# Designed miniproteins, single chains, continued (6): the designs that were tried, part 9

Each design is a single chain, and the fold is of that chain. pLDDT is the mean over its residues in the fold that is shown.

## One batch from the design tools (miniprotein)

Design m20300
Fold by ESMFold2-Fast:
Structure m20300 (fold): chain A 88 residues (1-88)
Amino acid sequence: MAELEKIEELHKKVLEKVEKANEAIKKGDLESAKKYIDEAVRTLLEMAKLTSEIKDPEIKEKGLKLAQEAQEKVLEAVKKLKEALEKA
């Protein structure tokens, strides 16, 4: 139970950092964008680790779904940052 609540909080943190990275990219602040993406990746890795340790199959499935969603958002932000860096 506490593990899933922690994963949900980490999921929210990843999405928050991705949003900040996307806003930084729009402003041309690529240094801040890189920092936010680094923070999002670290949070995603912590989220994946906690999910892997869950013994309850139903709770683990919910955690995996959240981790997969967060990973997709991080990959989108990384792609946008790469494109912005190549144009800078």
Scores: mean pLDDT 84

Design m20301
Fold by ESMFold2-Fast:
Structure m20301 (fold): chain A 80 residues (1-80)
Amino acid sequence: VAEEAFERIAQAAVDAGLPDIARKALETGRETLKTDSPLEAVRKAAEVATNGAIERLDPDTAAAFARQVGEIVREAEAKL
């Protein structure tokens, strides 16, 4: 579940034109999973992706991205 969520968050970042943020989010999620719960790892990956989008994208696109990533987190949380 956590790995699936990491891949979905990373794909969303790639689709938004942020492949470097996708790699960072995926790496952060996987590293966090070594020390923290799967849910915290998914949340941390989502935080990295959303912060990257806020810095790089226009506000409307960043808001849509945050909503998409939030849905991925919500779906993962329901299964964890």
Scores: mean pLDDT 82

Design m20302
Fold by ESMFold2-Fast:
Structure m20302 (fold): chain A 74 residues (1-74)
Amino acid sequence: NSKLKEMATQLRVVATRLEERGTPEGREAARHLREAAKALEQGDIEKAKEHLRKAAEADPRLRGFVESLISELD
């Protein structure tokens, strides 16, 4: 569970950076990263993966980051 909380914290840090940059793509991705963080804290791994994929769809620059995290959740 400590690993999931660590990942949730990392997602919130990335979301904050995207929000600060202020692009529409970044703001949409940040919303999904925050939902993924919430799902991780609740132990809902499948919901977290769904939101991680949606974040990468909103901002394709996140693809490598998201793929790495999804691999770590498997």
Scores: mean pLDDT 87

Design m20303
Fold by ESMFold2-Fast:
Structure m20303 (fold): chain A 71 residues (1-71)
Amino acid sequence: MNEKGREALYKESEASLYIMKATLEPEKRKEYLEKAIEELEEAARLAREAGDEETARAAEQAIEILRKEIA
C-alpha cells in the first residue's frame, strides 16, 4: 500500500470515531457527523489517488448515509 492508501485508511478511522462520538454525545451529533463527512471526503479522494476504487466507493456511500442523518 502506498502513502495515499494508508492516509485513506487513517481518514476512514477518524470518520468512524466521529460517528461513534455523534452517537455518544447527541448534543454535538451534527458537529461530529459533519466532521465525519469531511474525513470521508478526504478518504475517498486519497483512495482514488491510490487506485483503490472499492474504498473510494465505500466512503462515498457512507457520506450519502451521513448526509441523510444530518437532514
Scores: mean pLDDT 83

Design m20304
Fold by ESMFold2-Fast:
Structure m20304 (fold): chain A 73 residues (1-73)
Amino acid sequence: MEKIKEAQELIGEVIRAMNEARKDPSAVPRMMQLAEEVAEKLKSMGPELGGMGETVLRGARRVAEAVEAAQRA
């Protein structure tokens, strides 16, 4: 039960970083680093939470790609 609460808090931090990166392209590297750290931590908590971490990391990569594309336009 405690692990699920910790996972929700960690995922929330990544979602907040993704929202900041959408507003400020300079925040993208920090967002990606946080997403990778959270994905690794969730993976250490078990395969189910590891899958959630992988999904969050994939979402962060999509945000980084969208921000990069917007800067090129």
Scores: mean pLDDT 81

Design m20305
Fold by ESMFold2-Fast:
Structure m20305 (fold): chain A 55 residues (1-55)
Amino acid sequence: GKEEEFEKILKKVKEAIDKKDTLSAVRILLEAWARDEELGEKVAEEATKYAREKK
């Protein structure tokens, strides 16, 4: 379902953040947004929170 898709995409973005792979993180977010704007927004919000917590 959409919840499983959200968790899967968020996991990939978090992995990119952990690797400091900015280009991959941005690409994954933009691909999610292009497919489903609300899904992309939710992933971006949680990924931003995670990235801030790491700094």
Scores: mean pLDDT 82

Design m20306
Fold by ESMFold2-Fast:
Structure m20306 (fold): chain A 86 residues (1-86)
Amino acid sequence: MTAVLRARGLTDEEKARIVSLAQGLKDGGYKVTLTVEGDEVTVTVEDANEGAILALLGEAVEFALRGGELKTEVKGDTVTITATRP
């Protein structure tokens, strides 16, 4: 399945952490697309297994515990994790 993390309202440290996670997944052989736009980061992982999904979800949960909001949506073969700071 395809896993997407959309994170907005990131600090520079949170952005660097997500970028490092995306690079690690790419180096591990996953098909990863990373987009960074200001305080927003989008990570798309094609052919994601449970491990890849849990890694993205873990970062989103950490963000939520630091004053962000978390939403998860499953449509067909795509899971989208949206993490937004107010």
Scores: mean pLDDT 83

Design m20307
Fold by ESMFold2-Fast:
Structure m20307 (fold): chain A 72 residues (1-72)
Amino acid sequence: GEREKIRKEMLKLIGEILDLIGDILELEKELEKLKKEGASKEEIEELEKKIKELEEEREKLLKKLEELNKKI
């Protein structure tokens, strides 16, 4: 019952973490492209902020995954 529910939640979190990693990698590629193309400082800073927000979300999900793992 409860352990199966926790395992399902962990698998969902793992999927969400993998999606975030993919999104971060794509935004990092876009950031490198913008820097090479001479984009404005404002455009670069906005994209860097977006990447940082996704990295912070990834860290929160990783901590939640660790806490769930401690319960099984």
Scores: mean pLDDT 86

Design m20308
Fold by ESMFold2-Fast:
Structure m20308 (fold): chain A 58 residues (1-58)
Amino acid sequence: SKDEEIARLEKMRKQVEEIFDKLIEEYKKTNPEDAKLLEQLRKEIRDYFDKKIAELKA
């Protein structure tokens, strides 16, 4: 069902965000420029999941 797909996507989005948050914090200490790139990638991945979830809700 669409609800099951939405739930799966929301879970994956949360897991990916948690991984990126940890990486960003670590890179801020050692390479701030890479941390900025990771922040941009996190936003792009979030936008992707949000778009897919919105398409399923339509």
Scores: mean pLDDT 86

Design m20309
Fold by ESMFold2-Fast:
Structure m20309 (fold): chain A 66 residues (1-66)
Amino acid sequence: MPDLPDNLTPETAVAYAQALADAGEYDEAIRVLRVVKRTMEEKGLLTPEQRALIDAEIARIEARKA
C-alpha cells in the first residue's frame, strides 16, 4: 500500500487521489496531491492549469472530509 509512485503526473495524481477519496481515504488523497504539487513546483514543472487542477481537487476532498 500507498507509497507515492515517482511517475505520477499532476493529472494521474488527481485520478489516484479521486480513487482514494472514493474509498474514504481522504487524508491520504490530500497528502498525495500536496506532495505532487510541491515536487512539481520545486522542479519548475507545474503549469498554472495543473496548479489549479490540484488545488481544486484538494478543496473538493477537504469539503467531503469536513
Scores: mean pLDDT 77

Design m20310
Fold by ESMFold2-Fast:
Structure m20310 (fold): chain A 67 residues (1-67)
Amino acid sequence: SAIDYLKKAIEAIKNGDFEKAREYLSKALLEMPKELQPIVQKALTALSRGDKENAIKLIEEAIKKLE
């Protein structure tokens, strides 16, 4: 599910594995509503800047909106 991929993305970010984090976020995008995709796109942008805290915050926001 999208939630499972988003949770795995957070774990990957915490481990410093930004490549795996991007893979999980890409998989989550395929499983989630189009209305929520902009939040995950912002998380990808934050990761590209090395903004780990903001990326995790945005992913957590997406998880809450999917629950």
Scores: mean pLDDT 86

Design m20311
Fold by ESMFold2-Fast:
Structure m20311 (fold): chain A 66 residues (1-66)
Amino acid sequence: SAADEAGKLAVERARQLAETLGLSPEQIDEAARIAGEVAKKLAEQGYSPDEAALRGAVEGVRRVLA
């Protein structure tokens, strides 16, 4: 489904971004988890998988840094 695709893509993008920022393994895993959940919800609301994944990844990383 589009939601499953968005979730997988968001997890991958969030992991890459978090690793680039030098976050701990625990922060990387948490950012990826949040990213996947946010992306799935956005895809269910009608966002494209790519848009949902990008927004989810950014939100996941933002939340673990706050």
Scores: mean pLDDT 88

Design m20312
Fold by ESMFold2-Fast:
Order: C-alpha cells, then sequence, then structure tokens
Structure m20312 (fold): chain A 75 residues (1-75)
C-alpha cells in the first residue's frame, strides 16, 4: 500500500482536482475537447491516488467533481 495521505496532501489533491475541473469546462467551452478529455482523465488519476493511499473521502470528492464537470460540459 502507498503511504497514507496527510491532511496537507489531501487538501492539495482536492485543490488540483478543482482546478482541473474548471480548466476542463473552459477547454470544452472553447471547443478543445481533446484538452477537456485529458484534464478529466487527470482527475481520475488523482482520485485513484487518493483511493490507493486509503483516503476514500478525498477520492469520492474528486469523483463528484468529475461528474459535475461532465454534466456542465454535456448541457
Amino acid sequence: MGEKLSEEEARALRERAEELAKEAIEAAKAGDYSKAASLLAAMGILAAEASIRGDEETAEYIRELYKKALEEIEK
């Protein structure tokens, strides 16, 4: 198992995921769907890292951000 997330590391993952979600929505609005897809994939990697490191609360938060970003892009 990887080392467990500290509170600072968990906060950093949440903040990075929030920025990735925002950038993905902005990229999609600009018509750059390849960039939007890459940013969404990066969010999935952050969620997987949190889960592997035993922080399911942070992983679930990132998955929720991913879902909300997709809903914004698909409207």
Scores: mean pLDDT 84

Design m20313
Fold by ESMFold2-Fast:
Structure m20313 (fold): chain A 75 residues (1-75)
Amino acid sequence: DEKLIEEAKRLLEEMDRLIRELASRDVEEAEKEFRELAERYRELIEKLEDKEKKQELTSKLVGLEIAFIGALLDK
């Protein structure tokens, strides 16, 4: 479970970095990469047995999805 949480945190960091760099990136390519990272993250957290951690990590993804949409709208 701890190893899955560590991998999930790495994916969150990659998604956050993508959002931060969005202004200098191609929109279609960035959207594709974000979707792939988010899908991998959802599959990974679904394997977690700790329901409380699963909920916390799901909330973090939702926050990043909102941030990504905001960054796209500002472009």
Scores: mean pLDDT 82

Design m20314
Fold by ESMFold2-Fast:
Structure m20314 (fold): chain A 61 residues (1-61)
Amino acid sequence: SPELERTLEEILERMRTLEETGDPAAGEAIGRLLDSLSPEQREEVERRLLEWGRENPPPPA
């Protein structure tokens, strides 16, 4: 759904902020977004986040 896509995009943006700045507020925002989802929506988002992580691995150092 458009709402789920928007939520996923917001989570990815917050994850990027957390990685770049270490801001704990970004981590808290991610947690709140995940908690707002139904179990089915959360499973879909977690699956897509896992796939995103495979495509965008952290640098080896």
Scores: mean pLDDT 75

Design m20315
Fold by ESMFold2-Fast:
Structure m20315 (fold): chain A 73 residues (1-73)
Amino acid sequence: SAKEEILQKVGQLGAKIAVDIVLKTGDVKKGLEEVKKLGKKMGDKYPEISEELIKKGIESAKEAIKAMQEYLK
């Protein structure tokens, strides 16, 4: 469905943004804050799924950061 596609794209974009910020700054919290801002902005566009967009973005970002940290160990 269109909603599932939007959630998937926000998850992918959130993961990319978080990893990019953490690689550039070393700051995991800054990465997650930027993903939360993205989720809120998308939530304004799609208010019916705003909480799901924020959650999906943050979850995908956390998993991507974790995978990156395990790889770079």
Scores: mean pLDDT 83

Design m20316
Fold by ESMFold2-Fast:
Structure m20316 (fold): chain A 67 residues (1-67)
Amino acid sequence: SRAEERRATVQEIADTLIEVGEKIERLFQALKEGNDEEAKKILKEMNPTASDEEIEKQLERLKEIFS
């Protein structure tokens, strides 16, 4: 039924939000540790359509903001 589909969708959204939150936390930890390679991997996972050049620009901007 549609009600069962909605319940499943809500659980999937909740799980996705938890996973996104964990990725953001790992990204900030990598930035604090100076682990640029790990930070780039996380950024690419969060933005799979972004080019490698765009990911590098995002990383440099984040390092400037949070340094």
Scores: mean pLDDT 76

Design m20317
Fold by ESMFold2-Fast:
Structure m20317 (fold): chain A 68 residues (1-68)
Amino acid sequence: MEERKKRLERIRQFVLDTAARLRSVEQLDQLKETLKKAIEETESDPQFREELLKVIDEAYEEAKAALE
């Protein structure tokens, strides 16, 4: 549990940190699409996959609000 929780926090921070260096919503959309595809293709645990996708979506919304 704890290790998965730390990984969820790490992926959220990665998205936010990367998004802070992007200059447009289009670049942010591409980042989100790429990460979600990678997770869907590589993560075999359906529950953890859902958690990772949710964290990516939440971080995306936070970053998008900052760009608007």
Scores: mean pLDDT 78

Design m20318
Fold by ESMFold2-Fast:
Structure m20318 (fold): chain A 78 residues (1-78)
Amino acid sequence: EEKLERARAGVEFAERSPDPAVRTSAVQGAAKAIADLLREQGKEEEAERFLTEVQSALDAGDIDRAVEIVRRKLEELE
């Protein structure tokens, strides 16, 4: 639950912050927490694909897309 709570807080912070750098940092933190949870469940390949998808959105400068990817994955884990 602790990592799930951290991921949720990270998504909320990324959505709330007006600073793109802060939003990027928050979504990366949330994505890492979710990936760690997936790895603990034995879903290593899913964790790698998820992190790659988030990073691709961030590399494209689409922070909103990255936040959406993380939020969707968080909802699946709840």
Scores: mean pLDDT 81

Design m20319
Fold by ESMFold2-Fast:
Structure m20319 (fold): chain A 62 residues (1-62)
Amino acid sequence: SKEAEDGRRALEAARAATTRAQALAALHESKYLIENSKDEEGRRYAEEAVRAAEEALRAAGG
C-alpha cells in the first residue's frame, strides 16, 4: 500500500539522518504517518522510524 511505502521511506530517511535537522524532519514525518496511516504495516514502519529518528537526534545532539 502507499502507507506501507511511505512508512518504509520514512524509516530509511530516519536511518540515513546524520544531522539534527534531518532527524527532526524524519521524526515529524514519521509522527504524521502514525496519526494518518490506516494501514497496520505503514504504522509499524512509522513507529520504527520514530525510534530511529530519536536515536539520530541523540547522536547529532551530542
Scores: mean pLDDT 82

Design m20320
Fold by ESMFold2-Fast:
Structure m20320 (fold): chain A 83 residues (1-83)
Amino acid sequence: MVPMTEEQKKVIEGTAAALRAIGEVLDGYLKAKRTGDKSEIEKGLEKALKIIEEALKKGYMTEEEAEKFKKELERMVKALLEE
């Protein structure tokens, strides 16, 4: 078995970061539904954006990928807040 290459590690870490970011938004949404507090969705977005920024800083995402994903997270949260 060959050790994982730096390229493979980058892809896995970037994918994991994206999934964690989505998870934080969804966790915030579920908590908001349970408590009636919509600020929990906004807290989820803040945590998600921090995950994306850390992935960018570590080189697991390009600046373009991070920017597009942040905008998509913000659009998702805006839709959830309108509920």
Scores: mean pLDDT 80

Design m20321
Fold by ESMFold2-Fast:
Structure m20321 (fold): chain A 81 residues (1-81)
Amino acid sequence: KELIEELRRAIEALRRGDADTALELLRRAYELAEKIEDEEVRKKILDALRNAIASVRAGDLAGAIRAVEAALEIAEEYLKS
């Protein structure tokens, strides 16, 4: 559940325009996602998080929110089942 919590916090930080907090939360989410044993799920979440981090660094906060939402949907499906 830690991954889902960090992803939700990252979305809230991005909605507030707090890029620095969002990057810290996304880095923590990335570390948690690396521990996922399912290779396909891990790859999809890590790819989405890399896209989110790149979007934040580029100033595209809307794109970052979409990428984090994609990671959250994948994580919720995997961790709730």
Scores: mean pLDDT 85

Design m20322
Fold by ESMFold2-Fast:
Structure m20322 (fold): chain A 59 residues (1-59)
Amino acid sequence: MTPTELLEEMIAKGVDPEEIGKKLYEYVKKNNPEADEKATKRAIEALVKDLEAAKKAAA
């Protein structure tokens, strides 16, 4: 499973944006332990923020 596939599945299941961010972070750290931690956290925070904004717009 790629990070993109995991993200799409969680969105389809209606998982909360904060939980999506947490699961993506755990997945990246498990499969790419050498990834830059600050950059990974920043990217996930931006994604969670976008997902929350999209959820508000759809409501």
Scores: mean pLDDT 76

Design m20323
Fold by ESMFold2-Fast:
Structure m20323 (fold): chain A 65 residues (1-65)
Amino acid sequence: KKEEAEKYFLKGVEAFHNSDYEKAIEYLKKALELDPEYEKAKAALEGLEYILAGDYEKAHSIELP
């Protein structure tokens, strides 16, 4: 179970290097689903969420009434 979490973490890191942030988040969430205490996966996911939150905030600000 922990070994599989590590595999998904590595897939997430690979996706991040390919600038596929959506896939990276998907794999990191999968790693945390398999091992909720996996600190490296948690930290990486939070970092990616900040990147996506930046884009989301820009889009949201433009669409404000």
Scores: mean pLDDT 69

Design m20324
Fold by ESMFold2-Fast:
Structure m20324 (fold): chain A 90 residues (1-90)
Amino acid sequence: SMIEEEIKKLLEEAREAIEKGDLEKAVELLEKALELLEQIKDPEKRKKYAEEILELAMELLEKSEDKEIILRAIGIALRAIGEIIDAELA
């Protein structure tokens, strides 16, 4: 699926942004990945990408000292957790 390829690309770019210390870019990329995740109908695939988003959001929380980035990363983590729970209950 083109949507899955775009999510994978966004996640790869987010990992690179975190590694380079561009945490603002990483937050923006993860927020876009979450938006696209809503278009994935397969619960197993949604769970997989949500778990990857959660992992990257947790890494952002560990590395960030910016309150705005921390709050946005918490929002991303909470939404990703919601997607994982929803998929497990499906």
Scores: mean pLDDT 88

Design m20325
Fold by ESMFold2-Fast:
Structure m20325 (fold): chain A 79 residues (1-79)
Amino acid sequence: NKKVTAYVVKLVAELLGIKVSEEELKEFENTPLGVIADKLGLRLPDLIGLMQSRVFDVLKKSISDLTVEDLEELRKKLL
């Protein structure tokens, strides 16, 4: 799910102190992860590792298994 992936990228960027605008978040839904990693100053494997680790620590699921309902739970647990 592209929206789920984009939101997890935003959470990782914010954790690293990198600001992501609403426009950039919408662009992330249709942007390859490698291009997003370059924009954030990260290597693709490092971005993927941070995304997967963060999601697994909170929900015990892989990013590919996340639903929209899991996004609400992730938001609640990170707030």
Scores: mean pLDDT 71

Design m20326
Fold by ESMFold2-Fast:
Structure m20326 (fold): chain A 84 residues (1-84)
Amino acid sequence: MEEEEIKEKIEKAKSLFREAVKALQDGNYEEAVKLAEEAIKILESLPEEYRDEDFLKQVYHLLAIAYEKLGDKEKAEEYRKKSE
C-alpha cells in the first residue's frame, strides 16, 4: 500500500469513529455499530506496522457498549475482551 493511501485510510477510520461516538451519544446504537465496524474493517486492512492497537481497542470498546445497549450480550462480551 502506498504511504498516502495508508494515511487516507487512517483518517477515514478516525472520521468513522468520531461519527460512531456521536451516534452512540445520540442513542443511535445500530448506526454506531455500523460506523465502528467500517472503521475496524479499514484498520484491519492496514499493514501491521500501521495498525494503531490503542485506537483499535477504543473502537472495540465502543462496539462493546453499543452491543450491550442493543441487548446483544454475546457480542458485547466479545468486543469487551478485544478492548482489553
Scores: mean pLDDT 86

Design m20327
Fold by ESMFold2-Fast:
Structure m20327 (fold): chain A 66 residues (1-66)
Amino acid sequence: MTVKLTLHLSPQQKQQLIDELKSIPGVQVKVVSDNTVQLTLNQSVEKSIGLILRLMGIPGVEVSFV
């Protein structure tokens, strides 16, 4: 599963989120621009959906399916 994140966050908050995502097993993070990140999720469907729902709950984070 591949999703695109658009981040309306401070530089410190963006870096923290990117570092957290990179630490998750089965998550591949590609920084496309300074405010856009592409995630490739090589996890179970349940874990992938759970992560997406958590990300959608973060103010300043927009999630789009690719």
Scores: mean pLDDT 82

Design m20328
Fold by ESMFold2-Fast:
Structure m20328 (fold): chain A 88 residues (1-88)
Amino acid sequence: NPAEQLARDAAQAGLDLAQSLLESAKVKLEQAKKGHLFSEKEIETMEKTLAEMREKNKDNAEAQALLDQAEALLKEAIEISEENREKK
C-alpha cells in the first residue's frame, strides 16, 4: 500500500529530525556547562525551532517523546547559561 509506505517514510523522517534536535540540545547543554552565554536571539531561535518541530510532528508520538527530551535539555542549558551570566 503506497499510502502506508508514505506514512512510514514521513514518520521516520520526523524521528530523524527530532533525534537531530535532541543531539543539538545535548551540544547546547555541554556549551552552557562550559560557561557559554546564550543571547536572547539564540534562545528565541531554540524555542522557535522546537515549536516548528512539534507542529511538523504533532501526530508522531515517538518524535514528540524525543522533542520532550530536547526541550528539557534546552531548558537546563538556558538555566545554566543565565547562572553563568550572573557570574560574568
Scores: mean pLDDT 81

Design m20329
Fold by ESMFold2-Fast:
Structure m20329 (fold): chain A 85 residues (1-85)
Amino acid sequence: KISAEQAGELLSAITNVMRLAGFNPDDKAGILAELQKVRDLAESLGLPEMAAEAQAAIAAVEAGDREAFIKHVQNLLSLLRAALA
């Protein structure tokens, strides 16, 4: 169980990942920094599935795998919606 404030921090970081990927897709460093923030927040909140999806998205960005990156970001949003319900 996470607070609305903690959920807001996760949503902000995920939104920044999506914004950077959409408007500055060549900014791999910025995208990785926001994904690392999602992973670290998820770990601190005891959300291991969300941390694993963030780490998988990091690996996809590093590999240049756009399809895998999109899949893992969508999984992050799905897990966040479940944590808010």
Scores: mean pLDDT 85

Design m20330
Fold by ESMFold2-Fast:
Structure m20330 (fold): chain A 63 residues (1-63)
Amino acid sequence: MDEELRKAAERLAEEMVGKSLEEYEELVRRTAEELGVSVEKVEDAISEVGFANPERYAALTPA
């Protein structure tokens, strides 16, 4: 994974705790635009970060 994308995913995971679905989608979209990647790529990175650190990112992991 791109290191820049991984760092962005880690930051998003922290900032999204307690956010609504709409706010989550907006943050993901903005990050994708800033990095020049697709929204799906950012979401995949967040999932990978969550899998590596389940205790920290549990709130963002599907039930």
Scores: mean pLDDT 69

Design m20331
Fold by ESMFold2-Fast:
Formats: sequence, C-alpha cells, structure tokens
Structure m20331 (fold): chain A 70 residues (1-70)
Amino acid sequence: MAQELLEQARAALERLPEYAAELGEAAAAEVAELVRRAVEAVEAGRVEEAVRLAREAQALGAEALARAAA
C-alpha cells in the first residue's frame, strides 16, 4: 500500500511540468507540495498522513483541471 502510494506520487510529480501550463504556477505548486509531503510521510512511516495528503493532491489537481476545462 505505501509503495503503491509512492508510485502514484512519483507519477504525479513526473507529470506536473506538463500540467503547469494548464493549471497555472500556483495550483501546480500546491499539488507538488502536497505530493512531496505525502512522499515524506511514507518515508517516515506515517501512512495515514501520506494517504490523506495524496488524496488532497488528487482532489486539488482534479478540481484545477476541471476549472481549466470549463
């Protein structure tokens, strides 16, 4: 589970430069910060915190993309 979240976070980080032009710098930076904190929480063994942060990053990214598409 923690490894799956780490893979998801890594994939999100790799795609952030592509999204930055669409999301704008502020939204992209917020998502990147949440993803980095989630990775740090996994490495510290705080799995529940990592899950929460990863879900917040996903929700924020999805909302920003939905607004850009509208």
Scores: mean pLDDT 69

Design m20332
Fold by ESMFold2-Fast:
Structure m20332 (fold): chain A 67 residues (1-67)
Amino acid sequence: MSEEEVRELARRALELAREGRLEEAAKYLTQVLKADPELAQRVGVELLLEGREELVARMSELAKQYA
C-alpha cells in the first residue's frame, strides 16, 4: 500500500468517525494501523483534540475485532 493510499485511509477514518460511522472508521483505522502505526496514533490524537474521547474509545474496541 502506498504512502498516499495510507493517508487517504486515515483521512477517511477521521471523516467516518466524525459522522458517527464507527464500524467503517474502525476498519479503515485498522488498515492504517497495519501499514503505519504512527499515523494511526495521530488519527486518535486528532479526534481527542476535537473532544471526541468516546468515539476514540469505541473505535479502538471495534478496531480490535478487525486486527
Scores: mean pLDDT 74

Design m20333
Fold by ESMFold2-Fast:
Structure m20333 (fold): chain A 70 residues (1-70)
Amino acid sequence: SRVQELWARVRELLIRLAELVEDPNTPREEIEKVAEEIKRLLDEIVRLDPRYREQAEHLKRVVDGLLEER
């Protein structure tokens, strides 16, 4: 389903975000772009299936936390 495809993409981007945050040579702007893409996909998932609202909100907080630690 489209929702399953979006979740797979979110998982891929979360792994990438973690890798970028771990690399001290990665510019802040690149990290922010990946974070924004994750949040956009999470919003699309919730639009298609509102049952994921709480999970998406939790993941947005995780993403924000990763940005603040950089």
Scores: mean pLDDT 87

Design m20334
Fold by ESMFold2-Fast:
Structure m20334 (fold): chain A 89 residues (1-89)
Amino acid sequence: PEALYQESLELADRVSAALAAAETLDEVRKQMRLAAEAGAEIRRRAQGMSPAQAAEVLDYFNLEVIGTGVAAARRALRKEAAEARRRAE
């Protein structure tokens, strides 16, 4: 259980860093796709755990990745809007 929890933390951190570095919506989509695949694998491995342990592993991963993904998408949209506005000025 601890090993999967640690792997989940490390993977969430890695995906979050990639999402934070994303400059475009296409990059955000690619990273979110990879995160979804990794999340499915973590869920599969968590099936052998108690419900409380599985929730601990999955809740952190889901909250961290979703939150970072939404923030990255909003940031990319703002950047695209700012660039379009600079071209119009």
Scores: mean pLDDT 73

Design m20336
Fold by ESMFold2-Fast:
Structure m20336 (fold): chain A 70 residues (1-70)
Amino acid sequence: ATAELVAQLEADIAATLAYLRELGKVDPERARELARRVAELLREMAARSTDPALKAVLEAGAARFEALAA
């Protein structure tokens, strides 16, 4: 992956986490369900990635959403 793609993924992960934290204030069950789904998607993307930098960003992102879903 290019540095620009990695930076964009980090930004998108941060924005999605911020959105789900706000959603969790009004609908905590829905926020946890969505966090679980996003974590699963990021894990699948990481498993299919052959780029170690991209894989690391996706795995770190998945762990953040898994923590939010717990």
Scores: mean pLDDT 86

Design m20337
Fold by ESMFold2-Fast:
Structure m20337 (fold): chain A 94 residues (1-94)
Amino acid sequence: MRELLEEIAEWFERMVEKAVEALRAGADPDVVATLLEIGVAINLNYARRHLPDPEPVIEALRRFADEVTQAILAGDVEKAMEIARRGREELRRL
């Protein structure tokens, strides 16, 4: 269980880092946000299948995904990275 939570947490942070890189390269924030939402949906489905109690992880992922999506849509890359770091630490501790 802990190894899976660490994998989910690291993956979430890396996804946000890639989204920030795309924004800095001039990608459309709406497109970047949509791709992040697809990636998060894949991770939510993985958690549902493999965790015995997935609900805390699903709730945390949805909350952080929503916060990151709003930061991305606003073009606030520093806030997106802050949320990614915070999300990683909280997910690892579930």
Scores: mean pLDDT 82

